# Designs tried in a protein design run: designed miniproteins, single chains, continued (3). Part 14

Each design is a single chain, and the fold is of that chain. pLDDT is the mean over its residues in the fold that is shown.

## One batch from the design tools (miniprotein)

Design m8459
Fold by ESMFold2-Fast:
Structure m8459 (fold): chain A 103 residues (1-103)
Amino acid sequence: MGLAEQIRDLQEARPEAEQALRYSEEQLYTKAVQAAGEAAWEAHDALNFETSRLLSEGKKYALLAHQGLADGNVQTAEQYRMAAKEKLKEALSITEDEIRLLE
């Protein structure tokens, strides 16, 4: 992959990851899962496997939060929502650092 292509893919992953974090804060877990999955795919295409892994973990926790709400377990849903937010924030931090390093 060319450097410019890799930077573009990471720049495309960033807004999707930010949207996934926002949806997780708003408890819109189906949308959070979709956005995190799109961001993870873009990060993987950029050969940023660590960011892709963290986004995939964020997606997993958002799904578990949704399942917790469906089961009526608000405490479990909140724990997974917090875990999803942490993983998405870590992914965003790494994405910003990688873009800076590739400049």
Scores: mean pLDDT 79

Design m8460
Fold by ESMFold2-Fast:
Structure m8460 (fold): chain A 71 residues (1-71)
Amino acid sequence: SAREERFRAALAEVAGDRYTIAPEVEAALFAAWQRAFPEGASDSELRAFLAHALAELDRDGDGVLTAADLA
């Protein structure tokens, strides 16, 4: 869908080469974004959401995000 494509593009831009993201983490972030912004988000809001979420999930700063980081 256009929403999923937009999300994946923003995630790739924000994560860059800094993060290795498991599919389960990507799916959880997509669901969380939809819950946080049910009426839609601007591009800047989506990027800010992703930057904050990735930093919070990456508690040890290694840039590797797996399903375990969702617990």
Scores: mean pLDDT 80

Design m8461
Fold by ESMFold2-Fast:
Structure m8461 (fold): chain A 60 residues (1-60)
Amino acid sequence: MVDELEVNKGIAIIFLAVAIHHEKDPEKRAKLQKILDEVLKAETPEEINKLYKEGREIAK
């Protein structure tokens, strides 16, 4: 059984990967890629949620 943290990290990774694939602006893509790299390194739910929110704001 995956805990809520592991599911949340996976969801953040999938969201960012999809956002990067659909983003037309190379500057926004670079920012999203940096956030994805930080999510991959993140160990805490607070850090993952903060990065996910930042990614969502850029992907608008």
Scores: mean pLDDT 76

Design m8462
Fold by ESMFold2-Fast:
Order: sequence, then structure tokens, then C-alpha cells
Structure m8462 (fold): chain A 91 residues (1-91)
Amino acid sequence: ISASLESLGNEVVATVTVRGSPFSSKTLALMDKSGQLLALVQAPASQESLTGRVTVAPGTEIEAYLTLQGPERTPAAAQSHFLGSITAVAK
């Protein structure tokens, strides 16, 4: 898994590339520090790269999470990965 988080003024952009998971669907979640979901991007197993964007006030801390859902669609088969955090900055 490769992840990049960027602050483009009041916009946060998260790009994730997942290799070696051809049977896992992918969900990228962008959340604030309180755990509120701000953006959700879903991709099928055939897609290796996801990009999520969220516009927030400068000074807002954003956390990025990736969930890989295997062929068995049970919560126990989902693997969640913390990718990192970034604070939105004024341009």
C-alpha cells in the first residue's frame, strides 16, 4: 500500500495505491479528528488507485483510512489501515 496526502489550501487530497490485492474491494475514508466521516471513495477489486478529496476550513486535521474488503463480505474479513493525518492549511 502506498499513500499520499496533500493540502492544497482548504482542500485535502488523499491518493492511495493498493498492489497485491486483486480480489479486495477498496474503501478510502477521510475523517476529522472527532471521527466524523467527511468523504468516502469506493473502488472495485480491479482498481488499484483511489483518490479522495475534501474541502475543510484551514486548521482542520484530516485522518485517512483504507479498508480492504475480501471476497467474503463479512466485517471480520475487512482489514482497516490508518494511512496518515494531515492538517489543512491556508494557501
Scores: mean pLDDT 69

Design m8463
Fold by ESMFold2-Fast:
Structure m8463 (fold): chain A 69 residues (1-69)
Amino acid sequence: KQKTIDAGKKLGDLLTKEMEKKSKDMGKQVKKLVDEGVAQAQKQKTSEEAKQIMYKALLEAAKEAEKLA
């Protein structure tokens, strides 16, 4: 469970850092989506449910980054 959430958070943090290089506002928006996804994943009882939530959060963050770029 925790390893899946930690891996997802690390990927989200890397995306946030790359977006911050382009714009602080872009990084802030992406970070908010990643942090919300991590919080929701932590609420899940199973690794599979946490993985699905992290995947959706990272996908939304990536789409937002693409839209802002």
Scores: mean pLDDT 74

Design m8464
Fold by ESMFold2-Fast:
Structure m8464 (fold): chain A 66 residues (1-66)
Amino acid sequence: MALSDEQVAALAEDLFTSLELAIKNKDQQGLEEIKRFAERLIAESTHPALVAAAREVIRRIEEYLA
């Protein structure tokens, strides 16, 4: 997808905020949903910053679940 830098920054912030809330609440279903969304962003996005943010989110989820 093609997004503005502002939209990319907002989406990355929303991803990290959702991740932090799911971890704080021990919401395993929420973490799974965030991971699936991040995986889709990696598969479908051409924006390097957004792909990097999505990869970081997946890494943190995997670390938390380990």
Scores: mean pLDDT 80

Design m8465
Fold by ESMFold2-Fast:
Structure m8465 (fold): chain A 80 residues (1-80)
Amino acid sequence: AAGDARGAAEAAKRGGVTGSVAAAIAGVGAAFQARLNGDEETEKAAREAAEGAAEGAKKGDPKLAAEGAEKGAEKAEEAE
């Protein structure tokens, strides 16, 4: 849930572009699991984290990807 989005942010920071791709994939997986569990708030936050990570990967900027993932995680925690 929120921890998955933070994990994605950490992966983006550590792995550069490769980490950003991994973070985007992790965020999509977290969103899918949240959707199956009926947790719309976590799904939305995980999707936003995945989109931020994907944009960072596309631009080759792991910092931007990490920031997108962190914002998604923060929204998930605020929704709790």
Scores: mean pLDDT 65

Design m8466
Fold by ESMFold2-Fast:
Structure m8466 (fold): chain A 64 residues (1-64)
Amino acid sequence: MPDPELSSRVINVMGLIMQRKFEEAIELAEELLKEYPDSPEVRSALASAYFGAGKLDKGRELLD
C-alpha cells in the first residue's frame, strides 16, 4: 500500500485535473514534489497536470 498521506494528496491533484483546474493542480503537485522529490506518483500527477494544460514538453521532462 502506498503512503496514505501521499496517496490522498495525489488524488486531490487528479481531482483538480478532472475539474480542468490545471493551474491549481500544477501548484499542488509542485508542492508535493518538494516534499517527495523522487516519488513517481507525484511526478506522474504533475506531468498529467502539465499535459492537461497543453505543456507537453514540461510533462515529458518529469517522466524521463
Scores: mean pLDDT 79

Design m8467
Fold by ESMFold2-Fast:
Structure m8467 (fold): chain A 76 residues (1-76)
Amino acid sequence: LILEIPADLAQTTPKPLTGQQVTELINALGADRAIALLQKEVDDDPDNPAALYNLALAYEAAGQADEAAKVRQKLA
């Protein structure tokens, strides 16, 4: 099914997180759990670029720069 909607529709796209917010999430849940939650967000909304962006930030904050780069490649 093809559906045309505005790309800037805030209700459908998760808000991009800051690096500080991602670090706080990792500190609260642990890196593995924080990454798993953000990966689930990507799995639930695979066409959502903000979810992929948030996952890339979580990998960077966890020190997994190579994994962050791979996720960012999906956005390009």
Scores: mean pLDDT 69

Design m8468
Fold by ESMFold2-Fast:
Structure m8468 (fold): chain A 69 residues (1-69)
Amino acid sequence: SDDIKEVQKQIDELNREMKELSERGIKEIEKASKVSSKEGLRKSYETLVQLGDLQNEILELKGKLRQLE
């Protein structure tokens, strides 16, 4: 149904955002480890929190998708 397609599109968009954020986060962690940067560690923590929030949103949408099936 169209409702299923819309929810799937939202999940796909969030997965794309999560992938991009994860790739950037890995680079920031690598940089922080080489320079022992307190600022880099702070950014890494922020990235982990954002990834967790995105994962929770994806899980909620997957739950809605199951109910629409």
Scores: mean pLDDT 79

Design m8469
Fold by ESMFold2-Fast:
Structure m8469 (fold): chain A 100 residues (1-100)
Amino acid sequence: DLMDKVKELGDKAKASDNLEEVKKLLRELAEIAISSKDPEVQLLAIDEITDIAEASDNLEVVKLAKEALMEILKALPKDQKLVTHAIGAILRVIGLLLDQ
């Protein structure tokens, strides 16, 4: 199940203190979101990337998560719900960067 994989990648990224591993996991989550035709998978991937940013005390992880969300936004079809959700996620992650 692709949703189970997305959740596992997200949990692994949130548990990791290795920047290279987190970067790879964020890339995989973004690729799943972009290549998936399932809105539920796309929404879950966006949420997991946002959660990774919120759970991290490393600004580099927060920046990488923002970049991943922006790439997803650029690739999404004109689905208002998905686009609104992605924009909301990006703004939430930007808020983490501005608090510095």
Scores: mean pLDDT 84

Design m8470
Fold by ESMFold2-Fast:
Structure m8470 (fold): chain A 86 residues (1-86)
Amino acid sequence: SALEKLEEAKKRAEELGDSLTAKAVEIALESVKKLEKGEPGGVFDVEIAIGLLGIARGVSKVAGDEESAEVADEALKAVEEYLKKV
Protein backbone atom coordinates (compact mmCIF):
# COMPACT_ATOMS: atom_id res chain seq x y z
CA SER A 1 0.00 0.00 0.00
CA ALA A 2 1.00 3.66 -0.27
CA LEU A 3 1.24 3.90 3.54
CA GLU A 4 3.68 0.95 3.65
CA LYS A 5 5.86 2.51 0.91
CA LEU A 6 5.85 5.86 2.74
CA GLU A 7 6.81 4.19 6.05
CA GLU A 8 9.72 2.45 4.27
CA ALA A 9 10.78 5.76 2.67
CA LYS A 10 10.71 7.50 6.07
CA LYS A 11 12.91 4.79 7.65
CA ARG A 12 15.40 5.01 4.77
CA ALA A 13 15.56 8.83 4.95
CA GLU A 14 16.18 8.63 8.73
CA GLU A 15 18.93 5.99 8.19
CA LEU A 16 20.58 8.29 5.61
CA GLY A 17 20.41 11.22 8.05
CA ASP A 18 18.31 13.31 5.63
CA SER A 19 16.03 15.21 8.03
CA LEU A 20 14.42 17.22 5.21
CA THR A 21 13.36 14.14 3.22
CA ALA A 22 12.28 12.31 6.41
CA LYS A 23 10.03 15.26 7.40
CA ALA A 24 8.58 15.58 3.88
CA VAL A 25 7.76 11.83 3.85
CA GLU A 26 6.19 12.11 7.34
CA ILE A 27 3.92 14.94 6.11
CA ALA A 28 2.98 12.83 3.06
CA LEU A 29 2.19 9.84 5.32
CA GLU A 30 -0.08 11.99 7.53
CA SER A 31 -1.81 13.48 4.46
CA VAL A 32 -2.58 10.05 2.95
CA LYS A 33 -3.98 8.92 6.34
CA LYS A 34 -6.28 11.98 6.34
CA LEU A 35 -7.52 11.14 2.83
CA GLU A 36 -8.22 7.50 3.81
CA LYS A 37 -10.31 8.74 6.77
CA GLY A 38 -12.17 11.27 4.58
CA GLU A 39 -11.01 14.18 6.77
CA PRO A 40 -11.48 17.74 5.38
CA GLY A 41 -8.38 19.35 3.85
CA GLY A 42 -6.70 16.04 2.99
CA VAL A 43 -6.42 16.97 -0.70
CA PHE A 44 -4.65 20.26 0.10
CA ASP A 45 -2.34 18.51 2.60
CA VAL A 46 -1.40 15.95 -0.08
CA GLU A 47 -0.70 18.73 -2.63
CA ILE A 48 1.60 20.42 -0.08
CA ALA A 49 3.31 17.07 0.64
CA ILE A 50 3.97 16.53 -3.10
CA GLY A 51 5.57 19.99 -3.26
CA LEU A 52 7.74 19.32 -0.20
CA LEU A 53 8.89 15.94 -1.55
CA GLY A 54 9.80 17.62 -4.86
CA ILE A 55 11.87 20.20 -2.96
CA ALA A 56 13.58 17.48 -0.87
CA ARG A 57 14.41 15.53 -4.06
CA GLY A 58 15.81 18.67 -5.73
CA VAL A 59 17.93 19.61 -2.70
CA SER A 60 19.35 16.06 -2.49
CA LYS A 61 20.23 16.09 -6.22
CA VAL A 62 22.01 19.47 -5.93
CA ALA A 63 23.92 18.14 -2.89
CA GLY A 64 24.95 15.01 -4.88
CA ASP A 65 23.03 12.74 -2.48
CA GLU A 66 21.58 10.29 -5.01
CA GLU A 67 20.27 7.89 -2.29
CA SER A 68 18.18 10.57 -0.53
CA ALA A 69 16.94 11.84 -3.92
CA GLU A 70 15.83 8.27 -4.79
CA VAL A 71 13.97 7.94 -1.44
CA ALA A 72 12.13 11.23 -2.10
CA ASP A 73 11.28 10.10 -5.66
CA GLU A 74 9.94 6.73 -4.38
CA ALA A 75 7.74 8.57 -1.86
CA LEU A 76 6.45 10.90 -4.61
CA LYS A 77 5.55 7.90 -6.80
CA ALA A 78 3.74 6.21 -3.90
CA VAL A 79 1.58 9.34 -3.32
CA GLU A 80 0.86 9.76 -7.07
CA GLU A 81 -0.11 6.06 -7.43
CA TYR A 82 -2.43 6.40 -4.41
CA LEU A 83 -4.16 9.45 -5.95
CA LYS A 84 -4.75 7.55 -9.24
CA LYS A 85 -6.73 4.91 -7.28
CA VAL A 86 -8.98 7.50 -5.59
Scores: mean pLDDT 81

Design m8471
Fold by ESMFold2-Fast:
Structure m8471 (fold): chain A 61 residues (1-61)
Amino acid sequence: MKEATLEGAGATVRLTVDGDEIRVEVSGAPEEAAQAFARYVEEHADELRPGVLALLDKALA
């Protein structure tokens, strides 16, 4: 399982990748933007899994 928290512009995004599943939790952001992002990630999990992991690693660096 890989997990990271991203903070920007007063918002917090928590991304978790566990096998084939990608989970997204957002707080402090506009709900419509947060939900659009979460839906995109979940719908394109197979295509985005490597990119999401790379973004999590980059954000934690």
Scores: mean pLDDT 65

Design m8472
Fold by ESMFold2-Fast:
Structure m8472 (fold): chain A 73 residues (1-73)
Amino acid sequence: SKALKLSPEEAGEFVRRLIEERGLSQREAAELVGTSPATVSRLERGEDFGARQQRVFLQILRLAGITPSEAAA
């Protein structure tokens, strides 16, 4: 997997905004990407932005139709 140039805090802000723009709850976003609501909540808080959180972030980008290269630009 490729590492993104975003800090955990920047990724968290991006996820919050995206979920709000889509009218989703953390639970609904978690169901769509196949993870737990707790994982989405941790990602939004910028906690432990490791390989697992990066994978969840990439799946959330797919919900918005955004490629990783577009999110990193």
Scores: mean pLDDT 67

Design m8473
Fold by ESMFold2-Fast:
Structure m8473 (fold): chain A 72 residues (1-72)
Amino acid sequence: SLTTEQQAAIVRAARAGIDAAEKGMAQGLSKEDVINLAVEKAREVAREAGLPDDVIEQVEKAMKTIAEDIYA
């Protein structure tokens, strides 16, 4: 199970990715660019928080799905 600290870091990474996606869409970026921006921002925040590589990969996959759904 994830620690409370890791769970909080995942939430921060997800919020950062969603914020980046919303900003990209507001600027008229393509679907591909919005998804890439969201995933890259979530990865950045997750790595800064010291999350394990396997957890970072899960955050990236989840963020890609979320960004695809937001853009649809």
Scores: mean pLDDT 86

Design m8474
Fold by ESMFold2-Fast:
Structure m8474 (fold): chain A 79 residues (1-79)
Amino acid sequence: EAEKLLEKAFQALLNGDYETALYYASQARDLLIKTLGPDHPKVAIATGAEGIALDKLGDHEKAKKLFKEARERLEKAAA
């Protein structure tokens, strides 16, 4: 399930496997949006993991957009 996908994404990040991390983080985000809604903190965590993977792969502009999205979703969850 989504938590298992997040664990796989973070393990891939720690191992420097950024393409695998991006794949699992993206799948986790999509599943979490469908099950918990877009403003849930777990969606922001998955979005942040995608951002880190993209930044490490050299896509700094996409990473910036995802980090902004993750921050805005966390702000909504806290409000």
Scores: mean pLDDT 82

Design m8475
Fold by ESMFold2-Fast:
Structure m8475 (fold): chain A 100 residues (1-100)
Amino acid sequence: SLKEVLEKAKKLHEEFLEEFNKLVEEVREKMKTASPEEKEKLEEALKKSIELAQKYNEEVGKILDEFKAGKISGEEAIEKIKELKEKTLKEIKKIVEEAL
């Protein structure tokens, strides 16, 4: 049902935000004691991470719009969102790890 798909999508969004916020907090904590050169790298990492999170939200919206339009099933929508979440978090983790 529409309700079940939206509830699953909401849970995936909450999981994304939890992991994203942990990564952002790690970068911000490092910034407190970082050199000017390190701060520049950390600021760039935050900027790129936020841009990836924004793109993720836009792509999730498009997937849900395709589901609502009857172009894909609820199962396909949730699977696409799961794959996108994992891919995006992996990319953000790499950016953060390279900056720390």
Scores: mean pLDDT 89

Design m8476
Fold by ESMFold2-Fast:
Structure m8476 (fold): chain A 79 residues (1-79)
Amino acid sequence: SEEEKVKKELIAYWNEHASEEEKKLLKEAIEAFKAGKLEEANKLLRELHELLVANNDEETVRLLEAAAMAVMEEELEKA
């Protein structure tokens, strides 16, 4: 489906273009969500947003945020 194709492309984009630190923050946020630690997860997502904005232009931030959301949705579905 188109939705599955877009999701796969966004996940591939995250894996290719996100930094190691950005990937670590997203992974930690996902683990916090899986553990029910919503306040910690939200703090980690804020830190990820701040890092993305600091390291990337505005258009790349939009793409990486969409990509991060796709990764998060995929990983939370496996929980």
Scores: mean pLDDT 86

Design m8477
Fold by ESMFold2-Fast:
Structure m8477 (fold): chain A 74 residues (1-74)
Amino acid sequence: APADVQTFAKQVFGLELEPAAAELLLQYTGNDVTLTGQRLQRLKQLGLTSVTAEQALEVLSAFGPPQAPPAPVV
């Protein structure tokens, strides 16, 4: 959920994500925790403490197209 990504970003990286930025992270990582962490680290390296949807999109688009969510478990 986007709220879980916001909590993770704040606790681990000290980043405050807007809800839309958290949603973009999940869309571009396909709910992969490792990829989400790598993208958050990149945002932190840019010196950001608060991340807007626009800033998230600029960073995420550099890594390629959005990843599809994993297929439903049968």
Scores: mean pLDDT 73

Design m8478
Fold by ESMFold2-Fast:
Structure m8478 (fold): chain A 87 residues (1-87)
Amino acid sequence: GSAVEKARAMIERAEKLRKQAEEYAGVDPELAQRAIDKLNEAIEKLRKAAESGDPEEVEKARNYFTEAASDVGRALREIRARQAAAA
């Protein structure tokens, strides 16, 4: 249903952010790993919510992912700024 489709779309977005974080592991391995760990947790919550089919569980997982994506986005911007400053 619609809730499951929303969860799957968020998983795809989380996987894309995780791939970006992995690319920055050479610049800041600690910050990149924290971002990867948070995205892996968000992906697992979204997968479980999608499997349950429960709109309430999908909403909770969606809220967690929204906060995680904000935190990761900030971390990736910080890594990019450090990389640019080093050039």
Scores: mean pLDDT 82

Design m8479
Fold by ESMFold2-Fast:
Structure m8479 (fold): chain A 77 residues (1-77)
Amino acid sequence: MLTPADFEPGETFRVLGVNLENETLHIEARGRIGELPYSNLILEPPISLSEIEPGDEFRVLDIITLDGEERLLVERL
């Protein structure tokens, strides 16, 4: 499982797959492959999990702490 701590602002990741049951994205970032929970993402503009497709790319804009949990603020490329 990938976490927000595995990322840096300005980094990009590519979606390899979407698991709607577990609400996770299977992604690749800098040669690392893993699952990233959708709940760890803040999407600007807001995008539902069902709108995310394999091949989509996102950029990490910032790492934000909300209610004691780290989230990735990301934009779709």
Scores: mean pLDDT 83

Design m8480
Fold by ESMFold2-Fast:
Structure m8480 (fold): chain A 70 residues (1-70)
Amino acid sequence: SMAEAEAEAERRAAEARAAALAGTPDQTLQNMKAYEDEAIRALAQGDEVTGRIYAAQARALWEAYQEKLA
């Protein structure tokens, strides 16, 4: 279900954020771009569930990256 996909996306985003806060800004940015590319690819193929999960991880890493710069 979409609710289960959203819960999984939130869980994976939280894990990605925690790892990002322990890592370097450069590593966080590189990982964010990798997740963004995976999200774009999944969405282009019509896989909305997988695309949403990767997009959530990419967004969490982008927010962590910005937080480290503040």
Scores: mean pLDDT 83

Design m8481
Fold by ESMFold2-Fast:
Structure m8481 (fold): chain A 89 residues (1-89)
Amino acid sequence: SQLEKLLAQYNALSQEEINLMAKILTTSQQKGFDHPEAKKALAEFKALKPKSELGKEFIEAAENKDLEKMLELETELGVGQLAAAVLNV
């Protein structure tokens, strides 16, 4: 199911990767993609060498300054996180 795919994507991410994704998105929305803080957070995220498809797609979206795609990926992450919290308890 789609929910199982989203759960698997969420479970493939480390907490450090999740925290950096949130920081990249928040900083890019508030201060712009060219802000030093946004660039530093993206560089740190890339340095983690994410193995998940969601993490790889997030890097591509951020490098392309594709805010719409980044928000879509954040929604997918949120659904996976909710599934992990509710269905695996």
Scores: mean pLDDT 82

Design m8482
Fold by ESMFold2-Fast:
Structure m8482 (fold): chain A 85 residues (1-85)
Amino acid sequence: MLEEFKELVREELRKVLPEELAERVAEDIETMLEKIYERNGKITGEDVLGIAKAIETELRLEGKEEEAERVREAILKVAEELGLL
């Protein structure tokens, strides 16, 4: 599941963001997922919602409101596809 989430989220981000931003955001999400998995041995829907909110907040602080919305939608879509939401 962890590797599937990482791959699917990277693919979805590439569709909605410029390449450099998609890569940066994907790496940030992967780092957060790996830390949660290392601590808890699993990823839950609540964990995914927390990651989506953290990334959304960072992008909005950078003035990237449209990108923040698209990233949130991409993360939630992947979580739904994997049965986490």
Scores: mean pLDDT 85

Design m8483
Fold by ESMFold2-Fast:
Structure m8483 (fold): chain A 73 residues (1-73)
Amino acid sequence: SLEEKVAELEKRLKELDSKNAPPILRAQAYLELARVYEELGELDKAEPFRQKAIEILEKYLPEDHPLLKEARR
């Protein structure tokens, strides 16, 4: 279910943070979490995660990168 997906992604984010994982992996997890919340209709919850992903991607990727373009939609 989408609710199970949220729980798994939140767990993944905590694991990535604790392991000092590469920032791009954390950005991808934030973007996935934003999309799941959007599918649930929880737009107020989705937007902060999308913004966190964009902040990370802007630091590490060129402006024309497909992942950054996707995050801004």
Scores: mean pLDDT 83

Design m8484
Fold by ESMFold2-Fast:
Structure m8484 (fold): chain A 64 residues (1-64)
Amino acid sequence: SVSVSSVEEAVAAAKELGYPVKLTVSYQGQDYEYILDNETELVANLTPILEGMPEAQITLEKFE
């Protein structure tokens, strides 16, 4: 898994891993998982999370 703190870092990491990617968001003791098939989905899902959950820990992994 790769830890990321920005949309730019997440996009770069996802390109290295290859799609689909699993995005894990850890916030207030809860884990949220998203399977993302492309860069557009990654940006659209991650942007509001980073704005709304500034303490969230975000990791990316190749989905499989």
Scores: mean pLDDT 81

Design m8485
Fold by ESMFold2-Fast:
Structure m8485 (fold): chain A 89 residues (1-89)
Amino acid sequence: LTPEQRERLDLEVEVALVEIGVAIAKNTVKRLGDKAPKEIIENLEKAQKLVDEARAAFEAGAPRSEVRRLIDEARKTLKKVDELIKKHE
């Protein structure tokens, strides 16, 4: 692998991991059903949007810094979802 190919592969793995994180959170919130607080739902929707934007940016060949920024924002938002779920439980 060239350095460029390796960096792109590493970035793809990071995007995939945060996508999996959002999917897990969505399943957890779905199990909470009507008891899920609005703040949890809103932050989960924000995390999903950020993940979708990160995937789209990655596939469009956007700069690594832009894709990483979106991944970092998605991870931060997902951490907020996890904290809110723990407080609700």
Scores: mean pLDDT 85

Design m8486
Fold by ESMFold2-Fast:
Parts: structure tokens; C-alpha cells; sequence
Structure m8486 (fold): chain A 94 residues (1-94)
């Protein structure tokens, strides 16, 4: 995969995770962040080196906790996804 394809795949995965968590929070349903992060680590390990996987998973964990704890709006989720995607692109280019 090219860096652009990797960034697009990560954006899709992170976007889906953030949206799922927000939908569960809106419904008052519990979300197991640790289990979700374990699945995410497995998916990312197929496209990223181990060190970068750990960085991405850590940052995603922080975002997921913020969505749950602070009941983020759609606008906040969209803004966070855009910022996360920009960070991933910069990190892959380095």
C-alpha cells in the first residue's frame, strides 16, 4: 500500500470506530474500548510497522474515551477525525 492508501484505510477505520462509539453513547449502550483497541491493533499491524501501530492505537484510545466521557457532538467527532487523519498523513510522510 502507498502512504496515501494507508492514510485512507486508517481514516476509514478510525471514522467507523468514532461513529460507532458515538451511536452507542447516544443510545446509552456500553462500549468496551479495550476490546475495540485490540481489534484495531490487529487490523493496523497488517499495514503499519509495530511502533506506528502503538502510536495510532494510543491516540485512537484517547479519542474514543473523549467521545464516551464528554458525549461529543457529530461536529466534534468530524473535527477530531479530520485532525487525526492530518496527523496520520504527516507521520507517514516522515
Amino acid sequence: LSNEEKAAAIRSLVGSALQEVRDLVERGEPFDIDKALAGFRKALSTILPEELVEEVVRRLGELLREVVENRWSQAQVDAALAAFTAWVRERLAA
Scores: mean pLDDT 81

Design m8487
Fold by ESMFold2-Fast:
Structure m8487 (fold): chain A 87 residues (1-87)
Amino acid sequence: MSERERLIREAEAVIRMAEKLKERVEADETLSEEQKKEALELAERAIRYAREAIRLVEEGAPLSEVRKKLTEALAYLIEAQEIIDEA
């Protein structure tokens, strides 16, 4: 019960960070169209995987599967951040 709540909160944090990153990308006039598109796509993938992790918790899936989806979401978020930080 406690671990399921923690995983949901972690997934929600990833979604919030990705949404803020999308706002930063859209407002950043120094990024090329290609960089914006790639960063936005990666941020959206992070959100989708994080939302999938929440759905897996709701469906009673094994915590290992939830953690795998959350790890994938975090990886996409990091890749999106790297694109912005290099610009």
Scores: mean pLDDT 84

Design m8488
Fold by ESMFold2-Fast:
Structure m8488 (fold): chain A 58 residues (1-58)
Amino acid sequence: DDVVRKLEERAREHEQKARDHVGKTNKLLKSGGSQEDIDKHKQKAQDHYSEASRLRRE
């Protein structure tokens, strides 16, 4: 159904954004980035994973 397809697409988009933020966190950790930048990307990754999980349960 169209609704299920849209929810799945949004969940996948959030999962991809979460992975992008995880990648940025890892780069900052390796390059000695600021703790504030690291925490910001970690929080964004967690928020995107949480949203993806919520959408998949709808």
Scores: mean pLDDT 83

Design m8489
Fold by ESMFold2-Fast:
Structure m8489 (fold): chain A 104 residues (1-104)
Amino acid sequence: SAEETIRKKADELGLSEAEKERILDAWRAMDPEKKDNTISREELVAFFETHLSDVIEDPVAYADELMAKYDKDKDGKLSPEEFTLLMYDLMKELFERERKRKES
């Protein structure tokens, strides 16, 4: 259910199969097997600390920024659709930051 929602939203955003699989892998790491069909702020922070520590200088502050942008209900949780949009924007922003750093 949640994975099908993510796949559908990723297809609507025009993502490649590799990009789609990266988002699905991130979802599985944060909310595997019916724990909740949502991603908490704490799960997002843990993911950033574990997988993106080399590119995100302040995982807590960045998670708070993204939650404020994508958590429309202000319940501290992201739906599968909100999570897919967040991950899409995150991937684009992080690749752009790294590119600019190397291009001087």
Scores: mean pLDDT 75

Design m8490
Fold by ESMFold2-Fast:
Structure m8490 (fold): chain A 68 residues (1-68)
Amino acid sequence: NREEVFAEVDRFFEGMKYGIEIVDRLVAEGLLPDRGSVTMPLIAEAGVKYADGWSKEEIERWIRERAA
């Protein structure tokens, strides 16, 4: 079903956008280094997790665990 594929793609990009917001905040707070090798995998995984049904709260907790 193409509608299901579109929904997953939409969630993936929404998750990545949210991941960018969280990562940018944590970098500004000094909790994450401003390096693509650290930030890019977190952003990509946020997209995957959100597409897989994770909440924004669960994704933020996961990213913060990586920052600590």
Scores: mean pLDDT 82

Design m8491
Fold by ESMFold2-Fast:
Structure m8491 (fold): chain A 56 residues (1-56)
Amino acid sequence: MDNLKNADDADIARMEATIRQGVDARAEELGLSEAERERLLQRALDALQQAIEQAR
């Protein structure tokens, strides 16, 4: 049970890796440019941060 900030940080790192993989796959599938891929990644990571804040 991850009730420590350190545990959350490790979980966030794993979620980030999963999101990066998903964003990369989606960008390839949609034929996005590198700039568009970076924006998509930033938005996905921002959404993850918001979800984590809401879950707290």
Scores: mean pLDDT 73

Design m8492
Fold by ESMFold2-Fast:
Structure m8492 (fold): chain A 92 residues (1-92)
Amino acid sequence: PVLSPAELVDRLEETARASAAAAGGRAEVVERTDDVLVLRLEAPGLEAEVTVRLRRLSDTTLEVTTVAEIRRPEPGAAEPAGTHTVVQTVTQ
């Protein structure tokens, strides 16, 4: 079935919360609309703010832009601090 942007945001939120919990951390929703989800992620050695934006390009194609700002609360954390951007196209 074709997912609406709102349904895709619902699934992304649920997945993010479950993944954070499995890692011994937490995910907090900072902002949510039909097209935008902003999450604050906290896990041992990692703090990040993740923004997911959805844009409909056609009836069957969505563009998903993910911007992650990663902060390391402790020296030697596995992930580099900084801003990471990923743009993907999803066809339904």
Scores: mean pLDDT 70

Design m8493
Fold by ESMFold2-Fast:
Structure m8493 (fold): chain A 72 residues (1-72)
Amino acid sequence: MTPEQLVAEMTAEGGRNTALATRHLGPAAGRELSFALNSATALRGAGGSPADYQAELDRARALLEAARAAGA
């Protein structure tokens, strides 16, 4: 999956993903995930390189993996 496809997928599921992180890791984690996804989107929109928003996507992915593990 390209970084652009990953941003689109995670953003389309953004509300569900943020709710999942909030439910299993707490409100701070939900805010962190939301911030990471918004930052990735803003960096892409501002003409940022894929490397810049890939770091934010990696943070968001780590939070989602932790939330899924906590919820399993």
Scores: mean pLDDT 72

Design m8494
Fold by ESMFold2-Fast:
Structure m8494 (fold): chain A 82 residues (1-82)
Amino acid sequence: SEDREEAIKALEEAIENARKVSPQAYDLVEKALKLVREGGDPEEAISLVAQALNMFRAAGDEKTVEYLQKALEALARILEER
């Protein structure tokens, strides 16, 4: 779906920024991206992205937070369309 493609794109953009800031938060985003690509549980992906978002927000990485917020919005739409 378009929402899934948007979530994947946003998570990929977040990964590029995350590699420069936090290895721990990067792992969370990478796991979420894998779940979305493989058609896994959107609720689990949302949980992982929310955890990463809180870490990047605490670090002041506004750009990565923007990408993760966009990913959460797309994942929420996938969940609501079930």
Scores: mean pLDDT 83

